# Designed miniproteins, single chains, continued (4): the designs that were tried, part 70

Each design is a single chain, and the fold is of that chain. pLDDT is the mean over its residues in the fold that is shown.

## One batch from the design tools (miniprotein)

Design m14401
Fold by ESMFold2-Fast:
Structure m14401 (fold): chain A 113 residues (1-113)
Amino acid sequence: SLEELKKRLAEAVEEFVKKVEEILKEEEIDPELAKELRELVERLRELTERVLKEEDPREILLLASEIHGTLIDIETTALQLENPEARERLIAEAEKVRKAAEELAIEAQKIYL
């Protein structure tokens, strides 16, 4: 169901937020890149809150697209990290959110079309 997929996305994003903060505390990361990552994570949280409140499958599809774009920006920022452990951890955690967002987008598209 669309509601179950929204819940999965929200849970994946909350886990991602937690993991990013753990990585930023445990790994040596450039302060400017850490700031950029925190800003992108906050945008991801804001977009996810909008998804949870949205009932129109068309709008959910558009929000899922925005979430996908934000995840690409997070991965692009992660690739700039000199610390390979931090880079690998961030990309792996972002992949989990991407899968949840893709499942939501596919279901929303089926309802909209």
Scores: mean pLDDT 87

Design m14402
Fold by ESMFold2-Fast:
Structure m14402 (fold): chain A 137 residues (1-137)
Amino acid sequence: AFLDAVAKAAGYDLEIAPEDRVSAARTLAYFFSSGISPIPEFKKFLPKVTEEDKKVADTIRKAVDYVMLLATDDPQLLADFLRNLGIKDATVERAQGLLDLMRGKVDPLTVLYLAATGEDLSDKSREERLKAIEEAL
């Protein structure tokens, strides 16, 4: 799934159990669609940490490392990232287009979703984007 692909691309062998996917998807979609910096802001939204919360937090941290690559101005690094997501024909030109969308203040998760699925959610409402991302995970 999308979240497994992001984690694997980040160099982490994460098997997200089916029962954890909805929780992980909701938390990930909430942080990125809200425009909140995931790393420093993550602690504000975590309840008292359980073992389940630790697993979800680790998954999100790994996804955040990849989202930070999308904030680079280096289209070659982004093209390499897209190939790791299974987009084998990802070109520097395609990566530049995604960086231009980010400069247009599109949230990084919407850019990641476009890169992974080919579907552009930028014209959708925040609620519609969250639903599509949850369904893809």
Scores: mean pLDDT 55

Design m14403
Fold by ESMFold2-Fast:
Structure m14403 (fold): chain A 93 residues (1-93)
Amino acid sequence: SLTVTVGAPKKLVAGDVYNVTATLSGKEIRSVKIAAFDAEGNPLNVDSTIVELTGTTATVSLTFKEDIAVGEVVRFVVSAAGETATAELTVVD
């Protein structure tokens, strides 16, 4: 099964980097896709780079290209090895 771990809530302004970790049980991660959405399901403008890949764990850095307002929810949708998992981050000051 695929699980997604996000860090502590934080402020997100244009140029900020946020790391998301995907862990896969029973299969090897060879590739990972991450997309970020707002609470309404609209895609957010992010660049993604894989910074670590260990076979069962992938860490991806997401660079936000726009400010995200305090109190908004960012939904991360992660796909790896045919599985999909979601995690949420609330933006704080």
Scores: mean pLDDT 82

Design m14404
Fold by ESMFold2-Fast:
Structure m14404 (fold): chain A 93 residues (1-93)
Amino acid sequence: MPAILKLAQEKESFTLEDVRKLAEKEAGRKLPELEPEEVEAWEKLLKLINEKKVKTVEGLMEALKELAISVLGKEKEKEIEEDLEAVLQRIKE
């Protein structure tokens, strides 16, 4: 289960710091620092998750798709769907 979904199920709202702390605890190691652009993308995703009250993997995938389309454009929708399916397969491993 992704750390972000655990936090979404346990809390009504959470921050990027909450996600990083849980992910570091589960991995047993420190995660590398995020670039400013990555921080901004994560904050936008977390806002969408909190506003839509995402609790499932399916809801998370829909939120990621909406965010990616808003950033990359609607013409990239098919590429975004393929990338998200690859990410979902990695999460299952």
Scores: mean pLDDT 68

Design m14405
Fold by ESMFold2-Fast:
Structure m14405 (fold): chain A 77 residues (1-77)
Amino acid sequence: KIEELKKKAEEYRKKAEEYRTLADHWQQVRDDLLAQNTPELAPQAREAASQANKYRFLAGKYDKLAEKYEKEIEELK
């Protein structure tokens, strides 16, 4: 059913948005740590950057899944 594909696409878009928000949060944490210009905080800034990258990749994964289902819906028209 087209409705099932639409629901799955919406669910994946919501997941992507959640992970994008988490990535933005960790990117902000990294930027705030770097702005303090304290060498002792460099490892924490690196960890924050790693977390931001992980969530960014997860967001991208779910965006691609949503796009796949959205394209299938278009092809069924």
Scores: mean pLDDT 82

Design m14406
Fold by ESMFold2-Fast:
Structure m14406 (fold): chain A 81 residues (1-81)
Amino acid sequence: MEEGEKYIKQAEEYAKNGDYNKAIDLALKAMDIAGELADQGKLEEAAELYEKTARALSLAGGHGEMLAGMARTASDYLRKK
C-alpha cells in the first residue's frame, strides 16, 4: 500500500504540472502494485489502490481518463469478491 500510494502522489504532481505521460507511467506502477495485492488475496487493499489510481489518472488528460475507467472497473470487480 505505502509504495503504491507514493506512486499515486507522484502521478498527481506530474499531472498538475501537465506532464501527463509521466503521470500515466507512475499510475501504471501503482496499478501493478494493486495487482500484486489482489494476487495475495488482499482484495480490499487492491480495490482501494485501484480507486486512488483512477483519481490520479483522471487528472492526466484524455488518455488518463480512459485508463481511469479501467482502474475503476478493476476496483469494482475486486469489491464483488
Scores: mean pLDDT 82

Design m14407
Fold by ESMFold2-Fast:
Structure m14407 (fold): chain A 58 residues (1-58)
Amino acid sequence: MHMSPQEMLDTLTEIRDSRPDALRLLARQAGISFETLKEMIDNKDAEGVKEMAERADA
């Protein structure tokens, strides 16, 4: 999906609050730890979050 980095960050922030299990699955699919994904969201690393989400969808 061709989302902007900011849109992806906003989407993952909502998923963290509403469906944390889905966020854990996304991190696993991207090959990173849940802690790393949470850190990216907390740091508002929109580019890192988008890159990770693209890896999860591949």
Scores: mean pLDDT 76

Design m14408
Fold by ESMFold2-Fast:
Structure m14408 (fold): chain A 70 residues (1-70)
Amino acid sequence: SRNIELLEEIAEALVAQAKKHADVVPDAEVDAFYEAQLEPAKAAIEADPNPEAVLKELEEALAKVKELEA
């Protein structure tokens, strides 16, 4: 599912951003939080009755996250 792929891509980008501040938050804590949040988010996306609207929202969210990486 493209929606799950986009969610994972967004989540990976956010984890990478958080890990740039490893002096404040250890990588292990970032990874644990990411894993705990990702499973419920995947389930919610798979249960959504409008996958096309979710896809658009995820694409917009990914574009915003990529701007933060610059």
Scores: mean pLDDT 72

Design m14409
Fold by ESMFold2-Fast:
Structure m14409 (fold): chain A 97 residues (1-97)
Amino acid sequence: MKILFVDEDVDLETADKIIERAKKENAVAILFTKNVKSIDLEALDKLIEFSDKYGIDIYLVKNPEIPKEVIDYFKKRNIPIFDSEEEALKYLKEKYG
C-alpha cells in the first residue's frame, strides 16, 4: 500500500500535484510531515474533498510553525493529528502494513 508524504508548503498548485500523485500511485493515505509549515485553506478544502470522494485518509504531523487555523480545520473535520513523526509512522505501519 502506498502512503504519500508531503514535505512542502501547500497552495492550490501543490494540492493539484498531490492529487495527481495520489491517483497515479494509488495512494491510500496522505501524510503532511513536520516540514509542512503552511497549507492554504482553499488547497486544504480541495484535498479534503478529494480524500472524501476517493476514500483516501489524510494525516498531519504537528509542528510549531503551522497556523492555528489549519490545526483547527483538521480538528473540526476529525482528521488525525500526530505530535511526532515517529508516532505517525508507527500508526501508518500498523494500519496499512
Scores: mean pLDDT 84

Design m14410
Fold by ESMFold2-Fast:
Structure m14410 (fold): chain A 74 residues (1-74)
Amino acid sequence: SAMDERLRALGREIGAIIDEELARVRAGEMSEEQGLARIRERVTALARRYLPGEEALVELLTDLAVAQFREELA
């Protein structure tokens, strides 16, 4: 369905954001705290575009992306 395609696209873009910010932190271009702040900002903005009016779901997706980013740096 069009919704399934949209959610799949959102998931891919969130993954790309996590990968980009992980690469910057691992390269020493920014701190982990700066990376976490950028993940929150970028994922929230992206999720709001895909899911307008779904603030609770946007917050959940942002928190999950932050958790994934932290796990990858552990």
Scores: mean pLDDT 89

Design m14411
Fold by ESMFold2-Fast:
Structure m14411 (fold): chain A 79 residues (1-79)
Amino acid sequence: SEESLEWLGEQARRSGDAVMLTDIGRAYYERGDYERAIEYYTLAASRGDAEAARNLAKAYEAQGDLERAREWEERAREL
């Protein structure tokens, strides 16, 4: 449920678990909530998660932010 996803997201943020943050970001992305997806993927990528960085590029592209999408594609290749 939405409430469960919000609770899990808060747990992921407190733990700093990059894999969990990426999974929560993906759940928001699949629901079309690109703003929330970007928020969680950004936190995961800051922890070195290359999958989150690639997913950030896709989320920015989905929103039409091609500059940010390109930046994150380049960054993901270096992780």
Scores: mean pLDDT 84

Design m14412
Fold by ESMFold2-Fast:
Structure m14412 (fold): chain A 64 residues (1-64)
Amino acid sequence: MPTLQQIRDETLKRLKEVKSFTEAMVVVQEAIDRLRAAGLSRDDVIREATELSNEGMDVVQEKE
């Protein structure tokens, strides 16, 4: 099972490579599922998902 840091690093790497908002949302949803499987609390999952979602949106907007 990947560590929490590995999930974060892999998700951020994928988000930097996404080309659309839809693709970014798929990556964030996969990260949420992985964080839940890793045993994070609901509040921790929401916090991490919010940070990753904001990062993905910023990357997509900068490419436009």
Scores: mean pLDDT 74

Design m14413
Fold by ESMFold2-Fast:
Structure m14413 (fold): chain A 110 residues (1-110)
Amino acid sequence: MEPLSPEEAIEKIEELLEEARARLEAGEDPADVLREVMERLNEIMGGLLESLTDPEKIKKLAEEFHRVLERLEELRQLAEAGKASPEEVARELERLTRELIEKIKAIQKE
């Protein structure tokens, strides 16, 4: 993966969130949108983790990211089963990506 700075990773995650929101508002399948978001987040976070040299920071960020991915996969399964609305998906996606961005910022400041 191409190495990404924390700032570049945050910018890419924010852009991904804006794109996902627009797609959900356009009536795209929430399960399909979430699948693509998870794929893109794996690429972005992979690049960020490759740029880090502190083993403790790498471990903490990787653990937080895996937790976010697990929650996104649960949300995708609910959307696929028709148990989550596009509005609920958009709200939870924003919450989870905001949590991830705050973790990246916290690691950058340490």
Scores: mean pLDDT 85

Design m14414
Fold by ESMFold2-Fast:
Structure m14414 (fold): chain A 84 residues (1-84)
Amino acid sequence: MVDELRKKIKEIVAKNDALAAQIKAQLAANPGATLDDEIKKLGAEDNKRATIRHLYNTDPDQAAKVIAGEILKKQGIELDLKKI
């Protein structure tokens, strides 16, 4: 279980980084529409969307990583660095 979880975390981190790079490129090309569209695809509540938007204004790289993580979580992949 622990080794399988570690492997899954490494895979999720790699997928998150790759997806975050893609999202960051899309945000740079069309920031307003792309950010809202990606968050809407997740079915996120307005409050969570506002939080991600605020993060984008302070650190767009971290915002892209958060959006990527939510997309992966929606696909049944959960990033939980605190699980043993």
Scores: mean pLDDT 64

Design m14415
Fold by ESMFold2-Fast:
Structure m14415 (fold): chain A 89 residues (1-89)
Amino acid sequence: MVRKEEKKTLKYQKGKRVHAKITIELENAPVEVSMEINDTGILMGVEAKQVSKNTYELSGSTEEDEKMLQTYLEIYGEVTVTARVVAEA
């Protein structure tokens, strides 16, 4: 099993929608994906979408995940989103 972690900083933008999207390069399709906001906000509807042969976009795409991200951004102004992936070797 190969494990990869990527982090992205997102800032609150008044009147604009901010999305929890992280692009990660994988040789094989992900078996397990997760995303967290500030190491405490766990996104429940994380999806991995293949965008090219070896590139996947991880996103919290549910209405609940979007609402959680927006709430964290409104409270903190700036948040760190951490994506974790497990893929077969």
Scores: mean pLDDT 81

Design m14416
Fold by ESMFold2-Fast:
Structure m14416 (fold): chain A 92 residues (1-92)
Amino acid sequence: MHPENDAGAAIQQIALGVIKPSELSEELRDTILELMEKTARGLGLEEAAKYLEQGRKTRDPKYFENAAKKFEEAGLPTLARTLRGLAEAERE
């Protein structure tokens, strides 16, 4: 299996409101966050990458919201929407 392929599809479907993040396994949700962190680092979005690293460790939705803002400012609204969906799933 290629978890990164599944993560890419899930990112798009969450952003479109087709899938709720709570419907995903914890392993797939972590793979999505890891892929987003690597993407942020590759694009030079170091603050977004640090927020994602903290979010993965703490599961605090504020870090996902802060990362989403950085992705939105960088012109990546699909990734921003997915992160806001993940933040909402972590709140309660």
Scores: mean pLDDT 78

Design m14417
Fold by ESMFold2-Fast:
Structure m14417 (fold): chain A 82 residues (1-82)
Amino acid sequence: SDADVAGVQAVVDDVQDSLDQTRSDAPRMSPQALAIRVVQLQGVRATLVRWRAQMDDPATRARIDAVIADVDDTIAQLRAQM
């Protein structure tokens, strides 16, 4: 439905905003803060993977896959700073 499509886009936008904020904050984070943020992002990733499994539309799945890739890249960047 149109509401489902709007809901997917809102979640994608919220996650992307969170990732942008994380990247902006990362240079000022302690190693402990970086470790906590990695755990939080791993939780976000797990939620996105479960949500993707509920989607039948290939285009919607591809949008979620792109966000999962951005989460994975952000986790890798944070780990490189630890």
Scores: mean pLDDT 85

Design m14418
Fold by ESMFold2-Fast:
Structure m14418 (fold): chain A 75 residues (1-75)
Amino acid sequence: SALEEIEEVKKETLEKMKKAKSLEEMKEIYIEGLNKIEEIAKKYNIPKEKFDELVKEFKEEAGKIAEEFKKKLEE
């Protein structure tokens, strides 16, 4: 299903972000993951409202990883 494929991409992307060595690398990984989610949304004809919700959730989770990395750089 579309949700299963999106969840797999999301998990893989977030795990890669956790292993990233810089904020720039994290951003590149996030953008790659976002592009993959957009392709899945097109494939399954996901409504814009649902797509926006999924992207918001993904962005919030990715943002938490980036903020944790920033805190480690400040300490």
Scores: mean pLDDT 84

Design m14419
Fold by ESMFold2-Fast:
Structure m14419 (fold): chain A 84 residues (1-84)
Amino acid sequence: MTVEELLAQTSSSEPMPEKISQRTAVRHLLAAMKKLNHVPAKLKSLTEEELLEYLLRTFDLEPEDLEDPEVFQKVALSVLLREP
């Protein structure tokens, strides 16, 4: 499964909702990261809570920003395609 396929399943299954649950967004991203070999093992071992904190700090976001499916999609793409 590719990064593009995992991201497309999040964005293309239906018209994007006005908001996605922050917990659901983080859970989907963590599951996607665990399936990709190029994502650092440290990030794959994070809990949902730890991954949320990492995203908020790394992208200078408020928790509410991750409830926006467009913001989540952009953040997910950045994490899944980049190594530190």
Scores: mean pLDDT 67

Design m14420
Fold by ESMFold2-Fast:
Structure m14420 (fold): chain A 75 residues (1-75)
Amino acid sequence: PSEEELDAEVRLALFEIEIAVDKIHYDKLTPEEKKEAIERLNKLKDEVKRWAAEGRISPEEAERLIKDIDEVIKK
């Protein structure tokens, strides 16, 4: 894929992470939906670490996202 396509993929994934984090944080999900969202966030957390290592997102952005994910997963 082109660089533009990869950047779009990263942006969509980051947007998805923020939406999922917000839904969990505001307690808007059923227990089943929350479990699925947490499982998805764990997978996206690994992707975020890889994107940071590849230089596709800033280390600061990656650290913030991982922190937000970890915080909601603990709930």
Scores: mean pLDDT 75

Design m14421
Fold by ESMFold2-Fast:
Structure m14421 (fold): chain A 91 residues (1-91)
Amino acid sequence: MSEELREEVDAAIGTIMASVTLLSLQTTKRRLQAGQLSIADAQQAIADGEALIKRARELSKDDPAGLEQVRRAEKALADLRALVEAAQRAS
């Protein structure tokens, strides 16, 4: 009972963390594409996103919904990295 409740709370926190990280990365991508954000700010968002995604994965453990949000955040992170690398090559 107490262990199950802890796992449910951790999974909920993991899902929230992954969802917030996903939104942050998507916002960073849009702002970078609009020329409203520096490459350095985008690199910081990538570093912060990596740390949050790692923590969200640890908290989600075997929760399918949390792990799905983690995968979505990982895709957004990869998309942002590709944009930063392309922008650096163009500079």
Scores: mean pLDDT 85

Design m14422
Fold by ESMFold2-Fast:
Structure m14422 (fold): chain A 88 residues (1-88)
Amino acid sequence: MEEARRAIEEAREALERATKKLAESEGLDIKDLNEAIGRILAAIGDIWLAEHLLRSGGPVEEALRAARRAIRYAEEALKIIEEGIKKK
């Protein structure tokens, strides 16, 4: 339970970093922008799923997996944004 809650908090922090970087970035090409947004939306969905599973008494292991996927998606989004900026 606590491990899943901690993973959700880490996912939220990673998502905040990615969304902040996206908001501060200028002139990303449409391809990179679309890919980053897609990963951000996937992270949001997995955070929502993880929170729903914990709240409803669903499987803690599934909540943990969803939270960990959200962390990965948010980190992938951040990488896409940072690489897109650096190649200009």
Scores: mean pLDDT 84

Design m14423
Fold by ESMFold2-Fast:
Structure m14423 (fold): chain A 116 residues (1-116)
Amino acid sequence: MLLKDVIEELKEEIKKKTGREVDENDVILELGTGLGYNAEIYAPFAILTGSELVSIEKNEEMLAIAKSNVRSTLRSIFLDRFEDRVKFVLGDASDEELIKEAIGDKRIALLIKNLS
């Protein structure tokens, strides 16, 4: 499946769910990064749409592995925007203040909850 097709399908699903198009004021918030498998999909989506991926993980070693996995799956054209558009945050995904600080004044366009 082409990355472009996945990106377009994800845009349409978010638009159906939220009633609006994803833009630079939007965050895709992931609670529980794990090994970064979901972030491998949402990182290129955030980069291509100009939005931001914020992915929160309480385990420091797992977060480091996830960041490495996501970075290794990105094409070279995305690497220049990776640090600007993708945030891996060490912390408890239930910490509302941590989430507020990580997303700032941006809107949550998509919430991903990883249940182990």
Scores: mean pLDDT 79

Design m14424
Fold by ESMFold2-Fast:
Structure m14424 (fold): chain A 95 residues (1-95)
Amino acid sequence: SENLERIKKIFDDFISLIKNEDSKQTLRDFRDLVLEEASLLSPEDQKLLADVVQDVADTIKSLLDNGLLSEDQGGELFIGNFYSKRIGAFQKKVG
């Protein structure tokens, strides 16, 4: 689907910014997990999830660009920030 392709592209673009191979692998594994879970969602929820992934990527990239985060921390903080923002986005949808 368009939303699954968008999620994959956001992850792949973000992973390209990371030099540490362990962090790249952590993010690739997480990407594959998110894509598998997203494939079970409605197109509306896939779009909401894609928006969450984009917001996470933009946030962590901003921290990296400002020297507030090292590349080896980027993977773990991406994952933590994703779960936090996903909860908020889906709670807002439910009311």
Scores: mean pLDDT 80

Design m14425
Fold by ESMFold2-Fast:
Structure m14425 (fold): chain A 84 residues (1-84)
Amino acid sequence: SAAERVLELLEEAAEEAEKAGMFDLSEQLRKTGRLVRALIEAGDYATARDLLRSTLAHARQQGAPEEVIELIERALRLVEEAAA
């Protein structure tokens, strides 16, 4: 499902953040992944999209590696496509 793919992408982003020593961002990405999955399963794509946009902006502000940014962007695209 789209919910499972988004969770997987955010878990991968969390692992990449942890490898970069960004432990707070890694924890936030894991929590966000679980919440976004629940929102998608409930059909609340608008809140899921807004949460991912906020998470992407925060990751960029924190100077996250490009690999982390790309994984969050891919998760956001999946939510936007599923909502269309």
Scores: mean pLDDT 89

Design m14426
Fold by ESMFold2-Fast:
Structure m14426 (fold): chain A 96 residues (1-96)
Amino acid sequence: SRARLEKGEISLVFEKASPSLQKQLEQLVNDLAKESKSVVKVEISELASGQTLITITAETPDQGVELAQKLQDKALELGARIAGTLSLLEARRAAE
């Protein structure tokens, strides 16, 4: 068996938002990525339910958690609602 390295990847699920709020959320994610400088990758997807999935990949797991917390706090200030948060371990288990 080979050892595997975990990445600082965190997934957040937001409740269905208005088009204006969704645009603000996408801008927030881009601003956060520029501010942190430790972001490797950001992905935004719309689920069939109309919920928004945002995945942030950072250099370390701790940095990923910090970025997810900042995104959550700022998104709530904009009026967005959190449906759920998936850690790397939780996302891995859900994919099985």
Scores: mean pLDDT 69

Design m14427
Fold by ESMFold2-Fast:
Structure m14427 (fold): chain A 62 residues (1-62)
Amino acid sequence: IEEKVEKTVKYLKENGVKELTLIVPASDLDKVIEVLKKNGFEVVKVELSPDGKYAKITAKMK
């Protein structure tokens, strides 16, 4: 998951995207946040799905 997220984040950053929203399994939340921070994104919002299975992460480039 980390490699896939990192590749996606780098692609978006290369194409001038400064804000992104990802939906990931809640079990992967911490790993995804770490990848976003490593690539210069600040996590603005995290929303857990009502069943707790998924997390919606909104991040913006600093």
Scores: mean pLDDT 76

Design m14428
Fold by ESMFold2-Fast:
Structure m14428 (fold): chain A 84 residues (1-84)
Amino acid sequence: SHMEEEAQKALEDLQKAAGEFRRTLIEKENELSKELIDKALETMGEVLEAVGRARDEGTPEEFVQVAKEATDRLKKAKEEIEKA
Protein backbone atom coordinates (compact mmCIF):
# COMPACT_ATOMS: atom_id res chain seq x y z
CA SER A 1 0.00 0.00 0.00
CA HIS A 2 1.02 3.64 -0.38
CA MET A 3 1.25 4.02 3.42
CA GLU A 4 3.69 1.09 3.66
CA GLU A 5 5.93 2.80 1.07
CA GLU A 6 5.67 6.13 2.93
CA ALA A 7 6.45 4.44 6.28
CA GLN A 8 9.49 2.70 4.74
CA LYS A 9 10.72 6.01 3.29
CA ALA A 10 10.22 7.75 6.67
CA LEU A 11 12.15 4.95 8.41
CA GLU A 12 15.02 5.23 5.89
CA ASP A 13 15.20 9.02 6.38
CA LEU A 14 15.18 8.50 10.16
CA GLN A 15 17.97 5.88 9.99
CA LYS A 16 20.09 8.26 7.88
CA ALA A 17 19.52 11.18 10.29
CA ALA A 18 20.31 8.96 13.31
CA GLY A 19 23.53 7.74 11.64
CA GLU A 20 24.64 11.29 10.85
CA PHE A 21 23.79 12.41 14.40
CA ARG A 22 25.80 9.54 15.96
CA ARG A 23 28.75 10.21 13.64
CA THR A 24 28.79 13.92 14.55
CA LEU A 25 28.54 13.14 18.29
CA ILE A 26 31.47 10.67 18.08
CA GLU A 27 33.61 13.11 16.04
CA LYS A 28 33.03 15.94 18.56
CA GLU A 29 32.86 13.95 21.85
CA ASN A 30 36.19 15.34 23.17
CA GLU A 31 35.10 18.94 22.39
CA LEU A 32 31.65 18.74 24.02
CA SER A 33 30.74 19.54 27.62
CA LYS A 34 29.24 16.75 29.75
CA GLU A 35 25.97 18.68 29.70
CA LEU A 36 25.85 18.70 25.88
CA ILE A 37 26.75 14.98 25.70
CA ASP A 38 24.03 14.15 28.27
CA LYS A 39 21.50 16.26 26.31
CA ALA A 40 22.45 14.51 23.04
CA LEU A 41 22.07 11.05 24.62
CA GLU A 42 18.72 12.07 26.19
CA THR A 43 17.49 13.32 22.78
CA MET A 44 18.50 10.02 21.13
CA GLY A 45 16.78 8.00 23.89
CA GLU A 46 13.57 10.05 23.66
CA VAL A 47 13.52 9.72 19.85
CA LEU A 48 14.02 5.93 20.03
CA GLU A 49 11.26 5.59 22.67
CA ALA A 50 8.80 7.72 20.66
CA VAL A 51 9.49 5.86 17.39
CA GLY A 52 9.25 2.46 19.13
CA ARG A 53 5.95 3.40 20.79
CA ALA A 54 4.48 4.66 17.49
CA ARG A 55 5.61 1.47 15.71
CA ASP A 56 4.12 -0.83 18.39
CA GLU A 57 0.96 1.10 19.35
CA GLY A 58 0.26 3.59 16.54
CA THR A 59 -1.28 3.53 13.08
CA PRO A 60 0.98 3.61 9.97
CA GLU A 61 0.03 7.30 9.59
CA GLU A 62 1.04 8.05 13.20
CA PHE A 63 4.33 6.18 12.70
CA VAL A 64 5.14 8.30 9.61
CA GLN A 65 4.41 11.51 11.56
CA VAL A 66 6.51 10.48 14.59
CA ALA A 67 9.39 9.29 12.35
CA LYS A 68 9.39 12.63 10.48
CA GLU A 69 9.35 14.57 13.77
CA ALA A 70 12.17 12.35 15.07
CA THR A 71 14.21 13.01 11.90
CA ASP A 72 13.79 16.79 12.29
CA ARG A 73 14.70 16.59 16.00
CA LEU A 74 17.89 14.63 15.24
CA LYS A 75 18.86 17.09 12.48
CA LYS A 76 18.45 20.03 14.90
CA ALA A 77 20.44 18.21 17.61
CA LYS A 78 23.22 17.51 15.08
CA GLU A 79 23.37 21.22 14.17
CA GLU A 80 23.59 22.13 17.89
CA ILE A 81 26.53 19.73 18.35
CA GLU A 82 28.28 21.06 15.21
CA LYS A 83 28.00 24.66 16.49
CA ALA A 84 29.51 23.74 19.87
Scores: mean pLDDT 83

Design m14429
Fold by ESMFold2-Fast:
Structure m14429 (fold): chain A 84 residues (1-84)
Amino acid sequence: SSMEQAEQLEQQGLSYAKQGAEAAKQGDSETAAKYAQQAADLFRQAGELSGDPRYGVKADAADKAAELAKQGDTEAAAQTLDGL
């Protein structure tokens, strides 16, 4: 079902968010931004499949974390991703 597919995409997105947060904590801005963007893309897909606005909130947070990492704010990026 679309709901089961959305749940699988969410779990994959959360896995990437965790990897992004760990990279950010190590000061690896490029890797943190990459994983945060992958998480955002997966949460967006989950939202489209399910219609659940909570996935859109997670996608926006992950996009914000990617931008923070690109700006070199790895601490804020890690905090944002850990909050997902």
Scores: mean pLDDT 90

Design m14430
Fold by ESMFold2-Fast:
Structure m14430 (fold): chain A 62 residues (1-62)
Amino acid sequence: SKLREEAIELLKKAGFSERQAEGAVDALLSPSRSVRLAARADLIRVVGEELAREVEELLAKI
């Protein structure tokens, strides 16, 4: 997915490795609500609210 690839590239620019970025994106796309909420909280803590929101907005279009 182009949107998934764009989200991964945003996280890589923020200092994530490719593996870390893929893991974060996959967790945010998890069918489990608890996994998604935990992934969101962790992402905000690491990259801040604005970048976390940009990633979530890209993934919401998938």
Scores: mean pLDDT 86

Design m14431
Fold by ESMFold2-Fast:
Structure m14431 (fold): chain A 83 residues (1-83)
Amino acid sequence: MKLKEEADKLEQEGRKAEAAGNFYEAGVHYLRAGILYEQAGDKEKAIEYFKRAIEAFQRALDAGDTRARVLLKTAEAMLKKIE
């Protein structure tokens, strides 16, 4: 599968998870989408989806899902590196 097509699917899965209130899953999908957009050379979308992953993981932590703590730091580090 092409990186951009896989990233587009992960974006859709992230939005579905977010709509269902599954913020940890949404963050994981958005983080993976950002990584694939970066690998595909789409820096603008990579930045967008790293930011969306950060927001989703922050919401997961606010809801008590401590699994999000490590991935929040990962998403923040990836955003800082690409900016």
Scores: mean pLDDT 87

Design m14432
Fold by ESMFold2-Fast:
Structure m14432 (fold): chain A 82 residues (1-82)
Amino acid sequence: SMERELEEGLRRLEELLRELGEAVRAGRVAEHEELIRNLARWLGIEPEALLEALRTEEGLERLLEEVRERIERLREEARAAE
C-alpha cells in the first residue's frame, strides 16, 4: 500500500532529521553534508536554511511539521487517485 509506504517513509525521515539535528548541534555538519544537500533539494529550500532549522529544537519541530504536511498531501493525492 502506497499509504503505508508513505507512513513508514515519514517515520524514517523524522528519525533521520532528528539525528541530523543532534549532529548539527554537536558541530558534526561535515559528516552529513551530502545528506543535508539532498534533503534541502527535496524540500525545495537552500542547504543553509535547512542547517539553520536543524540548529534549534524549535526549528527542527517546524521543519518536521512541513515534512508531515508534504507527506499528508501525497497521501491525499494517492487516495484521490483510487
Scores: mean pLDDT 76

Design m14433
Fold by ESMFold2-Fast:
Structure m14433 (fold): chain A 74 residues (1-74)
Amino acid sequence: MIPLPKPDETIEDLRKEMLEAIKKGDLKKAYELLSRGVLLAYKEEKYEEAGELVDEFEEKTGLSMGELAKKAFE
């Protein structure tokens, strides 16, 4: 289950934490942070920011969001 973002978390805060998790090689945590950021963006109807988060994650990891989800949860 994708965790809900905390009320004080911003999309930018979640993006920053996601990038730090990627740098540490913690791809599961990075995916969790990406998922929270996308959920927050969708909740605020900021679909372009959600797309930007996904694009940056895929660029930095070389993995698609779908591929990572399949490997991390299956």
Scores: mean pLDDT 72

Design m14434
Fold by ESMFold2-Fast:
Structure m14434 (fold): chain A 86 residues (1-86)
Amino acid sequence: DLVKAVKEGAEKAIKALEEAAKKGLLTPQMLRDAVEAARYLIRNYPEVTELAYRLAKLAAEYAEKLGDKETAEEARKVAEEAKKKL
């Protein structure tokens, strides 16, 4: 079941970001990758829109804490796109 595998992948990505944040191992690249993953999920897998929204929201929060305003703004736009589809 491809949709189930995609949901599990999104949940693992969220957990990986949360764990990296707790350990102080977050990189700007990880946050950019999370934003692009969330955007891809919103556009191709409507069944995981809630997970994509959560991923984008976390990326925005973490990017803002790291002072990466550009990534934070992009992540917020992706989160708003997801929210409109919920």
Scores: mean pLDDT 84

